# Designed miniproteins, single chains, part 39

Each design is a single chain, and the fold is of that chain. pLDDT is the mean over its residues in the fold that is shown.

## One batch from the design tools (miniprotein)

Design m1327
Fold by ESMFold2-Fast:
Structure m1327 (fold): chain A 99 residues (1-99)
Amino acid sequence: APELAQKARDIANSNIEEVDKLREETETLKEAIEEVKKAKTVEEALKIMREKGFEIEARTIEEVLEQLEQKLEELREKGREIGDRLFNEFDRLVDEALS
């Protein structure tokens, strides 16, 4: 049915935008981690974070890195949820097409 093809396109389009945002956020965090690892002081690390658009408070470079790693894990979990939702939605469309 033409309706099924339109639903598939709508699902794909909405998920593409979410995936693009996750990719941009992940790349920004990766760059921040690499720059923070080169920082010699916590003040320098916090400045890098502010320039990348992150508002965090930490007493040590290690705490800055721990918060960045936590943000990466949150993005990874969000990506997994988007993936699971996408696969479940397409599985339903396949089931409808086979009915």
Scores: mean pLDDT 77

Design m1328
Fold by ESMFold2-Fast:
Structure m1328 (fold): chain A 83 residues (1-83)
Amino acid sequence: GSLEELVKLALKYLTGDGVEDAIRFAAVMKLFGLKLDDMSHLPGTSPFVKTFNEGLDYLNGKEVSEELKKKIEEEIERIKKEE
């Protein structure tokens, strides 16, 4: 599928919590094996921005916290059970 299709699928699982939404986005992208290596980190200090940037690092094979990795992996399993 296109990137637009993957983003639309990710949006289906958003709950309106910024941090949870960032984790779901990373989970959907990881589930489909998509890397975003052309995407730069967003500037800012909000929890959403920090989590989103770490999610990009995870998707691009960089080292991330075990807590974030676990949350992304748990979200992938949740998505698989829902669809």
Scores: mean pLDDT 71

Design m1329
Fold by ESMFold2-Fast:
Structure m1329 (fold): chain A 73 residues (1-73)
Amino acid sequence: TEEEFKKAVEALSERARTLADEAQKLGHPELAERYRKVAEKLREAASKGDTKAVQEAIDEMRRLREELERLKA
């Protein structure tokens, strides 16, 4: 449903914000800023019902997660 979609996207936005905090603590402020932008895109996409924007943000978040994992090594 529309409400289920909004809750799912809100959870993704919160996850992106958490990953931004992790990147900041690891000394990667540029990566943290990119995660914060993903969180903002997800929040805006949820309010508009823009499934394409949500998918684009998810794909970006996946790439950023790969970068963060490499930096933790």
Scores: mean pLDDT 82

Design m1330
Fold by ESMFold2-Fast:
Structure m1330 (fold): chain A 72 residues (1-72)
Amino acid sequence: SREERNLVITEEVRKLVEEAEKKGLSQDTIDLMIQEFVDRVSRYLAENPDISLEQLREKSKEIAKEILEKYS
């Protein structure tokens, strides 16, 4: 459902922000990371409208990890 998808995305954003804050990244950098994460996940969902919640969780984790590594 839309609600369940939103919960997955919100949880992954929360984890990304927590990890970035632990690394001492600036708020400006964290804002860019959030924007890139949301853009990438939104594009993936648009291309894969019938994706399962499990697949969404795994893809969101992958994207978050790549963004964290890029900005760290």
Scores: mean pLDDT 87

Design m1331
Fold by ESMFold2-Fast:
Parts: structure tokens; sequence; C-alpha cells
Structure m1331 (fold): chain A 67 residues (1-67)
């Protein structure tokens, strides 16, 4: 069930959970809320942010395909 409209809170939460896992590998606390994670990302460099963007895109694509 791949629906772009469904890519809202439920899909975002699922993506955020995968992102939290990736961020934890980078040294970020997985217990942080999405808002706190966003603040932590502000401490990262452009290079780190670019790497995360790549992982973000890969996570989104993976989630969409796993359906």
Amino acid sequence: MIVFIDADKETIEKILEEIRKVLAEHGLDPNLTPEEIAKALESMTEEERRQLREDFAKVVEKILKEK
C-alpha cells in the first residue's frame, strides 16, 4: 500500500525511527525526541549533514519498497 498521502505522520514516524537508528550509529542518543534530534543535527557539519541526507533518502526508498 504505497500512497503519497500516507507519507504523513505514520510514514514520517517510521522514517524517523530508522533515522534515529542511523543517528545512534553516528553517536546521537536514540532516546531523543525528533525535535531534540533536529537540534542535535544543528551541531553537525555540512559534511555530516550531507551523509545523513544520503542515508535519509536510502531509508525512505527502503521503507517504500518494503511495503
Scores: mean pLDDT 66

Design m1332
Fold by ESMFold2-Fast:
Structure m1332 (fold): chain A 100 residues (1-100)
Amino acid sequence: SAEEVAERMIAELKKRYDELIELVKKTISDPEEREKAINFIKGFYEKAVEMLKELVEKGASVEEIRAFGDRVLRAFDAAKQAILEGKTIEEVAKAVFEEM
């Protein structure tokens, strides 16, 4: 069920990604900073989905897939908290990479 676990993790990541993009749109009033935040979050999300698919293709265990997915979810939570605290996009990126 490694493939099934990865599919569920990707669905949860998509939900968190959509929620985070909506938060950015409501919270960041400066258009340039908003675009930078959206582009960073989108790139991180797309890379995380790609890495989850690669783990499945390489025969990673259910435990490894869950551990990676949970790390990505923590990174999204860290990004959300940084945005809510009014931190810069550079600080948001730092918070994300501290979870990875």
Scores: mean pLDDT 88

Design m1333
Fold by ESMFold2-Fast:
Structure m1333 (fold): chain A 101 residues (1-101)
Amino acid sequence: FPEILKLIRDLKEKVENGTATKEEVIEAMERIGKGYAELEDMIRAAPTPELREFYRNVLERVRKEVDELFKLIEDKYGPETAEEARKAFEDAYERTLASLR
């Protein structure tokens, strides 16, 4: 999950600077959706209650960052691109979650 935080940070920078293409935004959100599902699986697989709680706190932080990122994408690229990015995230999340079951 260090990779998911880096993906979010890198995408925020590119979106704020207007340097990402729409395709890059959508692709990055798909990767973030996959990473989010993998993080949830890490919570389930955590060997101690203390480590599980730590991962849950990280997941909550990531959720807030993702929500802020969707708003930023809508503000900079418009609602159509934001909806495509949301769908890419959700579809990747669901596919990854299903594969980890």
Scores: mean pLDDT 83

Design m1334
Fold by ESMFold2-Fast:
Structure m1334 (fold): chain A 130 residues (1-130)
Amino acid sequence: MEVERILREAIELARENRSEEVAKYVQELIKSFKGKTFKVSGKISDALETLRTSEDPEEVLRAGITVLHHIHITRDEETLVEAARLLAEKLRSKDPRLVAVAAYMLATLASMFGYEPLARELLRAVGLES
């Protein structure tokens, strides 16, 4: 399956873009989402297009939530692979907020599908310890 390969490649990209700013923003995302349920809206096709084309961290975060919700319900492996690939490409961004959003969403996706050790390693790669 492609997901584990994409996650391992994402971990290496995250290490290359490791910074205090990325780590701090990921911590704020974790804190913001802890114990909360978010209402998702919009079409999956629009959300995937936003993940493909947008470089705005807020747009990518909202689209990512919609995509992760869809994958959680449907268990669609093709959408899972596509979402993981699109999020991994965002790790190449020069915007530390976009890198943080991509890392957080990839870690959430990995945990959701039983890749908890890779999710933890991805968060460590961006500078989070524990």
Scores: mean pLDDT 79

Design m1335
Fold by ESMFold2-Fast:
Structure m1335 (fold): chain A 87 residues (1-87)
Amino acid sequence: SELLEKLEELKEKIKNAKSAKEIKELADEVVRLLEEHGSEEEVKQAKAAYKLLLEMIEAGESYKNLASVFAHYVDEIIEHIKKKEEE
């Protein structure tokens, strides 16, 4: 799946990001990608994760924790897509 390949690439970029700004830009790309190619449920999950990311940035959370948390949600979305394709 091209969608899964792009999500995996974005997840790795997020894990390797060096600032909150880079993580926010990559997270926005995840949301946009899912709006174009994902289901309504996947879009809702991504937007909820993005909202949490923004709240964590405003709270002054470290970029390493921002990356870890958002990468975790991208992984959950990837697993949801895989499970849906297998069932």
Scores: mean pLDDT 86

Design m1336
Fold by ESMFold2-Fast:
Order: structure tokens, then sequence, then C-alpha cells
Structure m1336 (fold): chain A 100 residues (1-100)
């Protein structure tokens, strides 16, 4: 994966997580985020998505929470929301240019 593809994947993961949080009003299961990303971008592997999630967690943009039943949930942090607000116009232009 190129650095640009990794950055794009990280941005899309954060965007999808925000959309799912805004839609449901609840913490988002890890598997639901992965399934949504793979449905939108089937060229990526589950392993690449998991690596990007790990990278975002290390940057402090997302947090993992493990429920008592073992279900892993993801949350977008305040730092992650701030990063999305800055990055979104640039990556929205990147997507538009690719589709045009």
Amino acid sequence: MTPAERAFLGYRIMRILKELEDETGRPVPLDEVIERVLAEYPRFSREEVLQAIDDLEKLGYIEREVAPDGTVYLRLTERGRGALDVLQPGFDRYEAKREA
C-alpha cells in the first residue's frame, strides 16, 4: 500500500466511523466499520483495514473499547474529529478528481 493509499484509507475509516456514530447515536462495533469499508473499497483486505485502524488508534484519532461480552467498539476521539474537519475538504477533492 502506498503512503497516499494508507492516508486515504485512514481518512475513510474515520469518516465512516463518524457517519455510523451520527446515524446510530451509539458506539460502533469494529466489525461493522470493517464491513462498511470493505463494501465501499473491496480492493482493500481486512488486514489492511485493521492495520489502518491500529495506526489511527496510535495517533489518538480513534479509541477501542472492549465490552464485557468481548465485543470491540470504536469511537472517534475529539482529536480525530478535529483531524477530519481539517482533512475532509482535501480528501473530498481527491475523491471528486478520481471520479471525474
Scores: mean pLDDT 76

Design m1337
Fold by ESMFold2-Fast:
Structure m1337 (fold): chain A 89 residues (1-89)
Amino acid sequence: MEMAREASEAARRAGGEATARALERVAQDPRLSPGTREAFRAAAEAARAGGAEHAGAATYAALESTREEAGEEEQREAAEKILELLREE
């Protein structure tokens, strides 16, 4: 998914801490399924621990997990939110 790659690249560019904060905000979105929110909480911890390189990989993994569990529409919604949070910060 192109948007998932774009979000991953934005996360890598923003760094681990900024990405972790953005992923934590996505994890708090009540519109997303519980499984998606859990995936993003795990990704936030990975981003914080691993820095910029792992921030990108963790973001992409969480978005792909979202697509498999909840579908492409929820993945797109989550990716858009990440991009808004990271590109404007």
Scores: mean pLDDT 81

Design m1338
Fold by ESMFold2-Fast:
Structure m1338 (fold): chain A 84 residues (1-84)
Amino acid sequence: SEVVEALKRDIEELIKIWDTLSEEERKQVLDTLYGHIVALPEVGLALAPSLAELAKKYPEDMLPLLEELSKKVPEVAEKIRSLL
C-alpha cells in the first residue's frame, strides 16, 4: 500500500538522521508510529523489518514503544522482536 511504502521510506530516512533529533522529536516520531500501528496492525507487521533496524541501532528509544505495542498489538511487537 502507499501508506506502507511511504512509512518504510520515512523510517529509513529517520534512521539516518536519528542521532540529530532531540529527545522530544524522537518521542513525537515514536508516538506517531505507535498511533499508526495500533490503528492498523497489518501496517505494523509490514513495517516490522524497518522497525527492527531502528530498534537494533537505538534500543533505549525503541524499548518503551515495544512494551506499549506488546499491550495493544502483541503480534506486531513479537514480529519486531523476532527480527532482533
Scores: mean pLDDT 85

Design m1339
Fold by ESMFold2-Fast:
Structure m1339 (fold): chain A 75 residues (1-75)
Amino acid sequence: SRRKYINEVLDHYSKKYGITFEEDAKEELIESVLSGLKTESLPYIDFMIKFFISSLKRKGIEKVKRSDVEFAFGP
């Protein structure tokens, strides 16, 4: 399952960077990746999630809100 893969990648990098997600933020990211990157390869999805989470960590964000996801993936 593509959704299962996205969830596993998200959990992996969240643990690695010491970041937690609010429930609605996690779901928003999964849906944004599923709809926005539906034709992309799994390695590319891994890279994009890693880049996003590492960027949040660099900005000092420890708990991700839905608005943080919308800012990165929405207009």
Scores: mean pLDDT 81

Design m1340
Fold by ESMFold2-Fast:
Structure m1340 (fold): chain A 63 residues (1-63)
Amino acid sequence: DVTPERTAGAPSIEELLEILDRATRLPDEDVVSYIAREVAGKERRVTFDVPGSVRQRRAELER
């Protein structure tokens, strides 16, 4: 795929969680590799903003 439009959008957390849930139903041998491959494919090259929002929420919880 040479269409860059496909990468113009970060995958939602819900979509990532669904992939993770599906991966946990797979054989233990492939679960780690499957998760790594799916996450790498779904996550954009730049997800710096997503971790930022998550860390913000963690700070609120610890407060």
Scores: mean pLDDT 53

Design m1341
Fold by ESMFold2-Fast:
Structure m1341 (fold): chain A 85 residues (1-85)
Amino acid sequence: SLATELQQALAKLSSLMIQNKVDEETLALLGRLIFLAQEAVLNGDEEMVRWLTQRLLEITELVKKGDWDGARKLLEEAIAELEAR
């Protein structure tokens, strides 16, 4: 399901961020994104869940490359988009 794919993407990103020792500010942004992602799932917004899953995969690739600034900016953009809803 879309919710399962989103949860798997979140788990993978969280694991990689912890493993790569990203800063506390970036981890706090991830925590906020997880909260907002749960709201999107509860609201049954399949388009938002699909969009967010794709964003999480993009953030994961930036984390793998060591692009912490890029990862943080995409996290901030995803949070802003979810909050603007």
Scores: mean pLDDT 81

Design m1342
Fold by ESMFold2-Fast:
Structure m1342 (fold): chain A 80 residues (1-80)
Amino acid sequence: EEEVREEARKLIEEYLKLVKELFDPNTSIEKAAELSKKYNEIRKKLDELLAQLSPEVRRELRKEYFEGLEKIIKENIKKQ
């Protein structure tokens, strides 16, 4: 389970990085399409890994995900 937890955490980090790039006003339409494809691939892998983890670990990873997402949203609102 430790390896699965670490893989899930790394995928969450990659997912948040892609979300940040999608919010970047300098990202081209072509690049946004490529990022969206990677986003869907990472999401599928995350769902598979999260299904293998205990409810407690899934709760911790969900918290990390939402905290990271909130930070990205707040930073982008300041740019608007």
Scores: mean pLDDT 75

Design m1343
Fold by ESMFold2-Fast:
Structure m1343 (fold): chain A 116 residues (1-116)
Amino acid sequence: SVDKLLKQLEEEIKKAEEALKQGDKKKAIEYAKKAIDIVEKLIDDKSTPVQTIISAILKVSDVVSDLLEDKEKKSELISWTVGRAIRIMASKDDEEARKIAKETVDKLKKALEEAE
């Protein structure tokens, strides 16, 4: 269920933000990874609206960027992700939107792995 995945996504994002506030970077990364996995499942579920996928990507991007200690890299990742969200919105069909979304999430996943 898309609604169940969205609830799980909000929970993992909240846990990541709480871990960051407490200075527990390792736990924050673990929760952010779980959030990314949920976004991948949302993309794979054809019943997920494209607007919902865009919202999920932007929320996860905020958490991943907060895990980047370099202010310049943080700004670059945010700007890039916003550009990708615009491209998803401008896609010709649902299939192209999901392809761009998946490529965007793959890069967020790599950025998070480099933050370890």
Scores: mean pLDDT 88

Design m1344
Fold by ESMFold2-Fast:
Structure m1344 (fold): chain A 97 residues (1-97)
Amino acid sequence: GIRQKVTQLVGYALRLIGLSLDEPTKERAEEAYDIAKEAVKLAVELGDYSLATKILKRAAEIALRAGRVDSARDLLALAEQLGLDDAAAHIRQMLET
């Protein structure tokens, strides 16, 4: 039901915030990437494009701080595929710096 999906999405968002507060490791970046892919699909399904955008930006920041450029590029591709233009622009700018 909708309540279960909302609870799961909130859990994913809180976990991503937690991962962003700690020292960036490759293992944390991998976890953030996996969570972000699932959370973004769920946010889009629920019509929350603003949350989907925030999730992708945060996961890409975690990936880049950990040196996982490959994961950041995959998140950029996902943002472009979903039409999340603000997320895509932000991730592109981070990759160019």
Scores: mean pLDDT 83

Design m1345
Fold by ESMFold2-Fast:
Structure m1345 (fold): chain A 65 residues (1-65)
Amino acid sequence: MIIDKVREAVKKATSREQAVDEIMRVAEEYFTPEQRQAIAQTIADNADKPIEEIGEAVIKVLESF
């Protein structure tokens, strides 16, 4: 369910900024501060990549939790 929310956010986003904002909103609701930091760092490390690749990187991190 949480991974599906991240996939939905990426699909609906018309910009990287919108995708990042929605992913972080979901992270604040469902994850610990440590997990949120890992998600934020993953987004930062992939900030130069397409929205689809950012989404895939975040999902990979979520699967590791």
Scores: mean pLDDT 77

Design m1346
Fold by ESMFold2-Fast:
Structure m1346 (fold): chain A 86 residues (1-86)
Amino acid sequence: KKMTSPLEDVLILLTYLDNNQSVAKTAKTLKVSKNSLKPRLQRVIQETEQVLNLSVEDIAALLKDPIKYAELLERLQDLAYKRSQQ
């Protein structure tokens, strides 16, 4: 599907970081196939890095700060909302 949920994309990214950047473990946690997760995860990472101008490793560091984590979620949700309006 071309349309993706902003919350689902954020959940995928956070689950990936929480599983030490393992696609296989992330797919198991989300109960999806590795083949369906891999292209979506790569897109979410690229989009997040482009939007926030941060590497995935920098984003992982933000998860240590609950305020910055909440700001990251809000930022990603706002961007997905704007895309739905365009």
Scores: mean pLDDT 70

Design m1347
Fold by ESMFold2-Fast:
Structure m1347 (fold): chain A 95 residues (1-95)
Amino acid sequence: EQEELEEIREEIERQRKLAEEAGYLEVFEKAAEETRRRLEGAKPEEIEEEARRIEAEMKEEAAKIKAEDKEKVNELLAEAMGHGVGIAEALVAYR
């Protein structure tokens, strides 16, 4: 139990640091807040489904960023999903 939560926490922390270095910590945290809000009381299956929807919405927000920095935010999102850990699921487990 704790090992899974620690792994998720470390991934979120790593992603947050990358976003901060790129100057997009606010975009990352807004997505996290929105995801948390939508997952309040959701079942595990719904969490995974919502994670896919939230990723799409976050990509739309990233599109509003300066073109030169858009790729950095997109890479951060792609990396989070690529590790088999959905941002929504990670945020629900993260403390």
Scores: mean pLDDT 53

Design m1348
Fold by ESMFold2-Fast:
Structure m1348 (fold): chain A 58 residues (1-58)
Amino acid sequence: SYEEAVREFARLAGMSVENAEKAVEVAKEMGLDTMLALVEREAGPEAAEALRRAVEAL
């Protein structure tokens, strides 16, 4: 579910669920590839994959 994907992304990226939800919305509206690259750099590939799944579930 979207809720599960956002919680997993928040956990892996070390952020609050509120901030994770904002990041998912920004990725959807502004550009998924750019946000995936940023998240992979800051939090690693598992966090980036979790972001991708959350956007797909939105």
Scores: mean pLDDT 84

Design m1349
Fold by ESMFold2-Fast:
Structure m1349 (fold): chain A 78 residues (1-78)
Amino acid sequence: MTPEDEKEIKEGKKKLEEIIKNNDGEVLKEAKATTLAGMRKLKERGLVSEEEVERVEAMDDAEQVRFMLELLERLGKQ
């Protein structure tokens, strides 16, 4: 990963963690859209599979955000 990717992963993880703690329905909907866009970008970069993107799309809003947080944490530890 590039230094830019590492920075984006760390910032994304922090923001998603705050969103999960707040549990605001409007913020969760915005986070869901961001999570799906992020998953598609990660697929384009070869970091996730199409199957993983489809699984995330089938999840509830809060579950999608939690999945993305866990994924970003795994990627950030590489």
Scores: mean pLDDT 71

Design m1350
Fold by ESMFold2-Fast:
Structure m1350 (fold): chain A 84 residues (1-84)
Amino acid sequence: EILGSPNTAGPLEISMYAASGLGYQAQRELLEAGMREGVGSTDEEVLRAYIAKLRETAVPAESRFIRVDWSNREQFAEALKLWA
């Protein structure tokens, strides 16, 4: 079942937790790790696993979904800025 409208045929959506410096620091480290591991490769499963782990380990006060293109490192940088 499709949850939400397909906006653009696109890559991984990153869910970020809002509100606390702790939450956004964890998201920041995740995005930085993704950039270092070479976005644009088949590493999306690794990043997805980390996202799933963050969802399991914290009760999200607020979640935001950001479209991230594995082939576009600039999108990762922009996602980081949303919490800065």
Scores: mean pLDDT 46

Design m1351
Fold by ESMFold2-Fast:
Parts: sequence; structure tokens; C-alpha cells
Structure m1351 (fold): chain A 56 residues (1-56)
Amino acid sequence: SVEEKIRELAEKYDLTEEQREEVVRFALGWYRGLKLPDSMLEPLVEFAAYVEKKYG
């Protein structure tokens, strides 16, 4: 599933379990809401992880 793929992509970032769930929620929301292509998943997860680490 797309959710599982997002979770796997988030694993490469130094995140707590709680931060990882927030990153998944953010990325999945934008992916579904904007109907983004799969090629956008990696940059979307990278951006979500950056935001969570800086502001979370």
C-alpha cells in the first residue's frame, strides 16, 4: 500500500516513532488530497520529515 511505502521511506530519517506517525499522516494526506504521482512520494516524505524535526 502507499501508506506502507511512505512508512518505509520515513525509516531512513532519524525520527522517533511518534514523529514517524506524524510524517506518515502528513505525507499520506497531501498525496491523497492532491492526487500526487508516486514519483512525488520520496520528496514529500523528505519535506514532511524536515518539518517534523524542525517544528515538531
Scores: mean pLDDT 83

Design m1352
Fold by ESMFold2-Fast:
Structure m1352 (fold): chain A 61 residues (1-61)
Amino acid sequence: MDKEEYLEEARKLFEELDPEVAEEASAKTEQMLNRATYLSRQSALELGELVTRKVRAEAEA
């Protein structure tokens, strides 16, 4: 999956799951992808959900 395509899909997913942290979650996902080699579609979506939850938890901490 292309990095650019993944980031667009992840941004849409974040906006649907938690719009308040979507922008911050997208930025963190981009940073993580810069250190990753390849991700499958399924792994990309699972990572997106985990990043969203992490960003929300950090915002509430």
Scores: mean pLDDT 69

Design m1353
Fold by ESMFold2-Fast:
Structure m1353 (fold): chain A 119 residues (1-119)
Amino acid sequence: SHMEERRRRLEEALERIEQTLKDIVDAANKMQEAYEKGDFEKMKEAGREIAKAVRTLADVARELGYEDIAQRFEEAAKRIEEAIKNPEKGYQDMMEAVNEAIRAAGELIGKAREELEKL
């Protein structure tokens, strides 16, 4: 039962991580399009969507006990939230934070899958 409960939690978390990662990629594409068009209001909106999704990944990582990965997501979200205050100058920093969040998500998926293999 304990192993079954942990397995279920990991499987449900993996599905949520994959869905949230899709949301991050979609919002990042919207942010890039807005930047190319000089639409800084849409760029800020997309940045807020990304920060929210990244914070969801931090919560999932923390619930699974991966505190180091959760902190990386929290720092990425903070960088995005700060950069959207001045989107004309913040685009590069936002994209770097998005790429860090994507890398951290890959590591989270890897750890969750490895743990499932050991159960």
Scores: mean pLDDT 89

Design m1354
Fold by ESMFold2-Fast:
Structure m1354 (fold): chain A 82 residues (1-82)
Amino acid sequence: SITITVTVDGKTYTLTISDGTLRITVDGATVELNIDLKNPTTMVGALLYAIGEELDAERAGDEALLKAARLAKEAVFALMKK
């Protein structure tokens, strides 16, 4: 397992990647990303998916999904900067 630390809205979160999957659940809303640090196409795909979920959540007014998507996006950024 890979563990990463991200900060969103002044709060720090520790997230774990298991079996190439990052799953974030906030108040029943789940964002699940496929993570492969050796595959740039997979990493870019994960980032674009997280951005898409964030935009969709903002339009829908889904605060739980918005928070999950923002955490997922920051997690992918943190992994890509390694």
Scores: mean pLDDT 83

Design m1355
Fold by ESMFold2-Fast:
Structure m1355 (fold): chain A 83 residues (1-83)
Amino acid sequence: SLPSQEEIDKMSLEEVIEMFADLYVRMLQSREAARQRLIDIADGILNGELDKPEVAVWMSVAGRFKVKPSEIAEALRKVAEKL
C-alpha cells in the first residue's frame, strides 16, 4: 500500500523507493528477489503494462512526484543496484 499523504510530503522519490525496497526484502526474505522485483516493475512501466497491479501502483507514485514513466523506471533501477 502507498504511505499516507503526510509521509509522502516529507519524503523524496528515492526515499519512498528505498522504503518499498526494504519492504520487498522483508516480504520476499531475499535481496536478490527484491532487486528482481524492482527491475520487473521498471520494465513493466517502460512496456506500458498498466494491467499489472504493481506497475499501476508505481505509476500512481510517478504521478504524485510529477515524474515521467522513464524517470521513475530509472529511479527504481538505481535503487535495485544498491540491493
Scores: mean pLDDT 80

Design m1356
Fold by ESMFold2-Fast:
Order: sequence, then C-alpha cells, then structure tokens
Structure m1356 (fold): chain A 66 residues (1-66)
Amino acid sequence: SPLEEKLKDNFINTINKELANGKSLADAVMIGTKEAIKLGDKLGIPDEVTNRVISEAVRKVMASLS
C-alpha cells in the first residue's frame, strides 16, 4: 500500500542517514525503528503492519550491505 511504502522509505532513509553520520548498524536500526513506529502511529497504521514493514526493510538493508 502507499502508506506501507512511505513507512518503508522513511525507515530506510533514516538508517542511511544515521550510518552516514557514523552510527553503527545496530544504532541506526534502533533510531530508524523508533521513527518508523512514531510515523506508523501518526498515519494510523496497525502495530502488526508497522512491525512487518520494519522487519522486511531490515532484511533488505542487511542484504544491501552484504
């Protein structure tokens, strides 16, 4: 859905920004997760959907760094 895509893009962009700022991958994922949950709440996305999108996006980010 457009909302899920927006949530995913925001999460990936946050991770990339934090990595560029010298944060570890673990810290970048933590910060990205916090912001994605906040955005999901603002957009009215159910928690189970937000958690699924975050999980899928983490897998994609990890694959791109391999």
Scores: mean pLDDT 85

Design m1357
Fold by ESMFold2-Fast:
Structure m1357 (fold): chain A 74 residues (1-74)
Amino acid sequence: GKVVKADTKFSEEEVKEAIKFLSELDGVPEEEIYKELEELEKESPEAAEEFKNGLVTMALYLKGEVSYFEGKKV
């Protein structure tokens, strides 16, 4: 089937979880990620939304690899 481009925007809670996950994975403080997001929001709300979607997508991708290894879907 063909994929239709739908609203891929994630909730603020999912964004926060993604930031926390990526922070723990890479050892980067959550504050640094939030600072980048705040700067993007100041420049363009659209860029901030794209950045948030990117963070959640990356976290879900990485979680997917782990879930595949253990056979868990979470």
Scores: mean pLDDT 68

Design m1358
Fold by ESMFold2-Fast:
Order: sequence, then structure tokens, then C-alpha cells
Structure m1358 (fold): chain A 112 residues (1-112)
Amino acid sequence: DEIKELGKKLLELLSKNLNVDEADELVKELVDEAEKIREEEGMEPSKAGKIFRVALKIIVGEDVDEEELKSLDEELVKKYAKRLLETLKKWAEKLGKKEIVEIVEKLLKLLE
């Protein structure tokens, strides 16, 4: 699974290449974007939180339970994953993290 392999590489790059302040800023940017999607879609926080967690797992190449994934709105999971990856790309470009930008661009292309 190319998405899973790229996601695992992304997680490794994030783990090795971020200091605490950079990691805190990234988490804030991702949470802020997730909240914007929740507001756009008129979703309750509990439902939005489940979709956000599943989208993050997909992005970092973690296994998602197939039945859990099927029980969620696939279009919303895809929307979250794309928007979170776009947010991560912009953040990584701002900090000059070129390898992270490259992996995120590949993930975005596969999710089209």
C-alpha cells in the first residue's frame, strides 16, 4: 500500500526533524484546520473527532480498522485527510522542511 508506506515515512521525518516548539505549532495548525472543517460541515464534536483521528492515522500510515473506516463517511475522511495534508505542506514550506513537503505532495496526489 503506497499510501501506508508514504505515511510511515512522513511520521519518521516528523519524529526526527521537529523540535518541541515546531511540533506544538504543527499540532495547533492541524487542530485549527480540523475545527474549520467541522464548522463547514455542521458536524457535532464527537463525530468530527472520530473522523479527525481516522484521517490522522491514514496520513501517518497507521492501520485503521476496516469496519470502522466503512462506518464513517468516506468523503468526510478524505476531505479531512486532504485539508490536513495541505495544512502540513504549507507549514513545512514555511519552515523549509523540503523532505516533508515532498512526501506530503506525493500523499496528496495519491488521495486525488
Scores: mean pLDDT 84

Design m1359
Fold by ESMFold2-Fast:
Structure m1359 (fold): chain A 65 residues (1-65)
Amino acid sequence: DEVEEGRARYEEAKKQAEAEGVPVAEVVRKERTPEQVALLKEIGEKLIEIGDEIEEELKKKKEEE
């Protein structure tokens, strides 16, 4: 589960950021390897792309009705 793994890693970083009082991005940069950060970015980009497609689909449906 690529999405599950990415979410778990982000949640972990968020917890650590909260405990340290720093932004989650700082923890991700500090505690994660470049590979892990790249994976999280890829998952995020894929989710954004899916969201954009859904938004465009709904927009077209609304205009065509």
Scores: mean pLDDT 66

Design m1360
Fold by ESMFold2-Fast:
Structure m1360 (fold): chain A 101 residues (1-101)
Amino acid sequence: DEAKERLIKIAEKLGRKDLVEKIKKAKTLEELLEISIEIAEEDFEKYSELYDELVKPYEHNLSAHILRSGLIIVELTKVLKLPEKVKEKAIEELKKLLEEE
């Protein structure tokens, strides 16, 4: 999975060896979503830049769309200043959709 390999490179550039191991062990789209949200909450601007550089060319891959969803979810509170409940609801609804696939 090219998008997963690109996410590993992002975690390496962020110095997060723990996330590299977590990504390697991730077997589901839900796990990739959770990791993407974690990275976006820690450093939204840097992750957004690295996503555009390393992941965006692979947007035809479903895993890449899941990584982008994590960025968008965090953007709701961090950039758009919406209440935390909006972010929590978005995560909950997306996880339900991923469980059906």
Scores: mean pLDDT 79

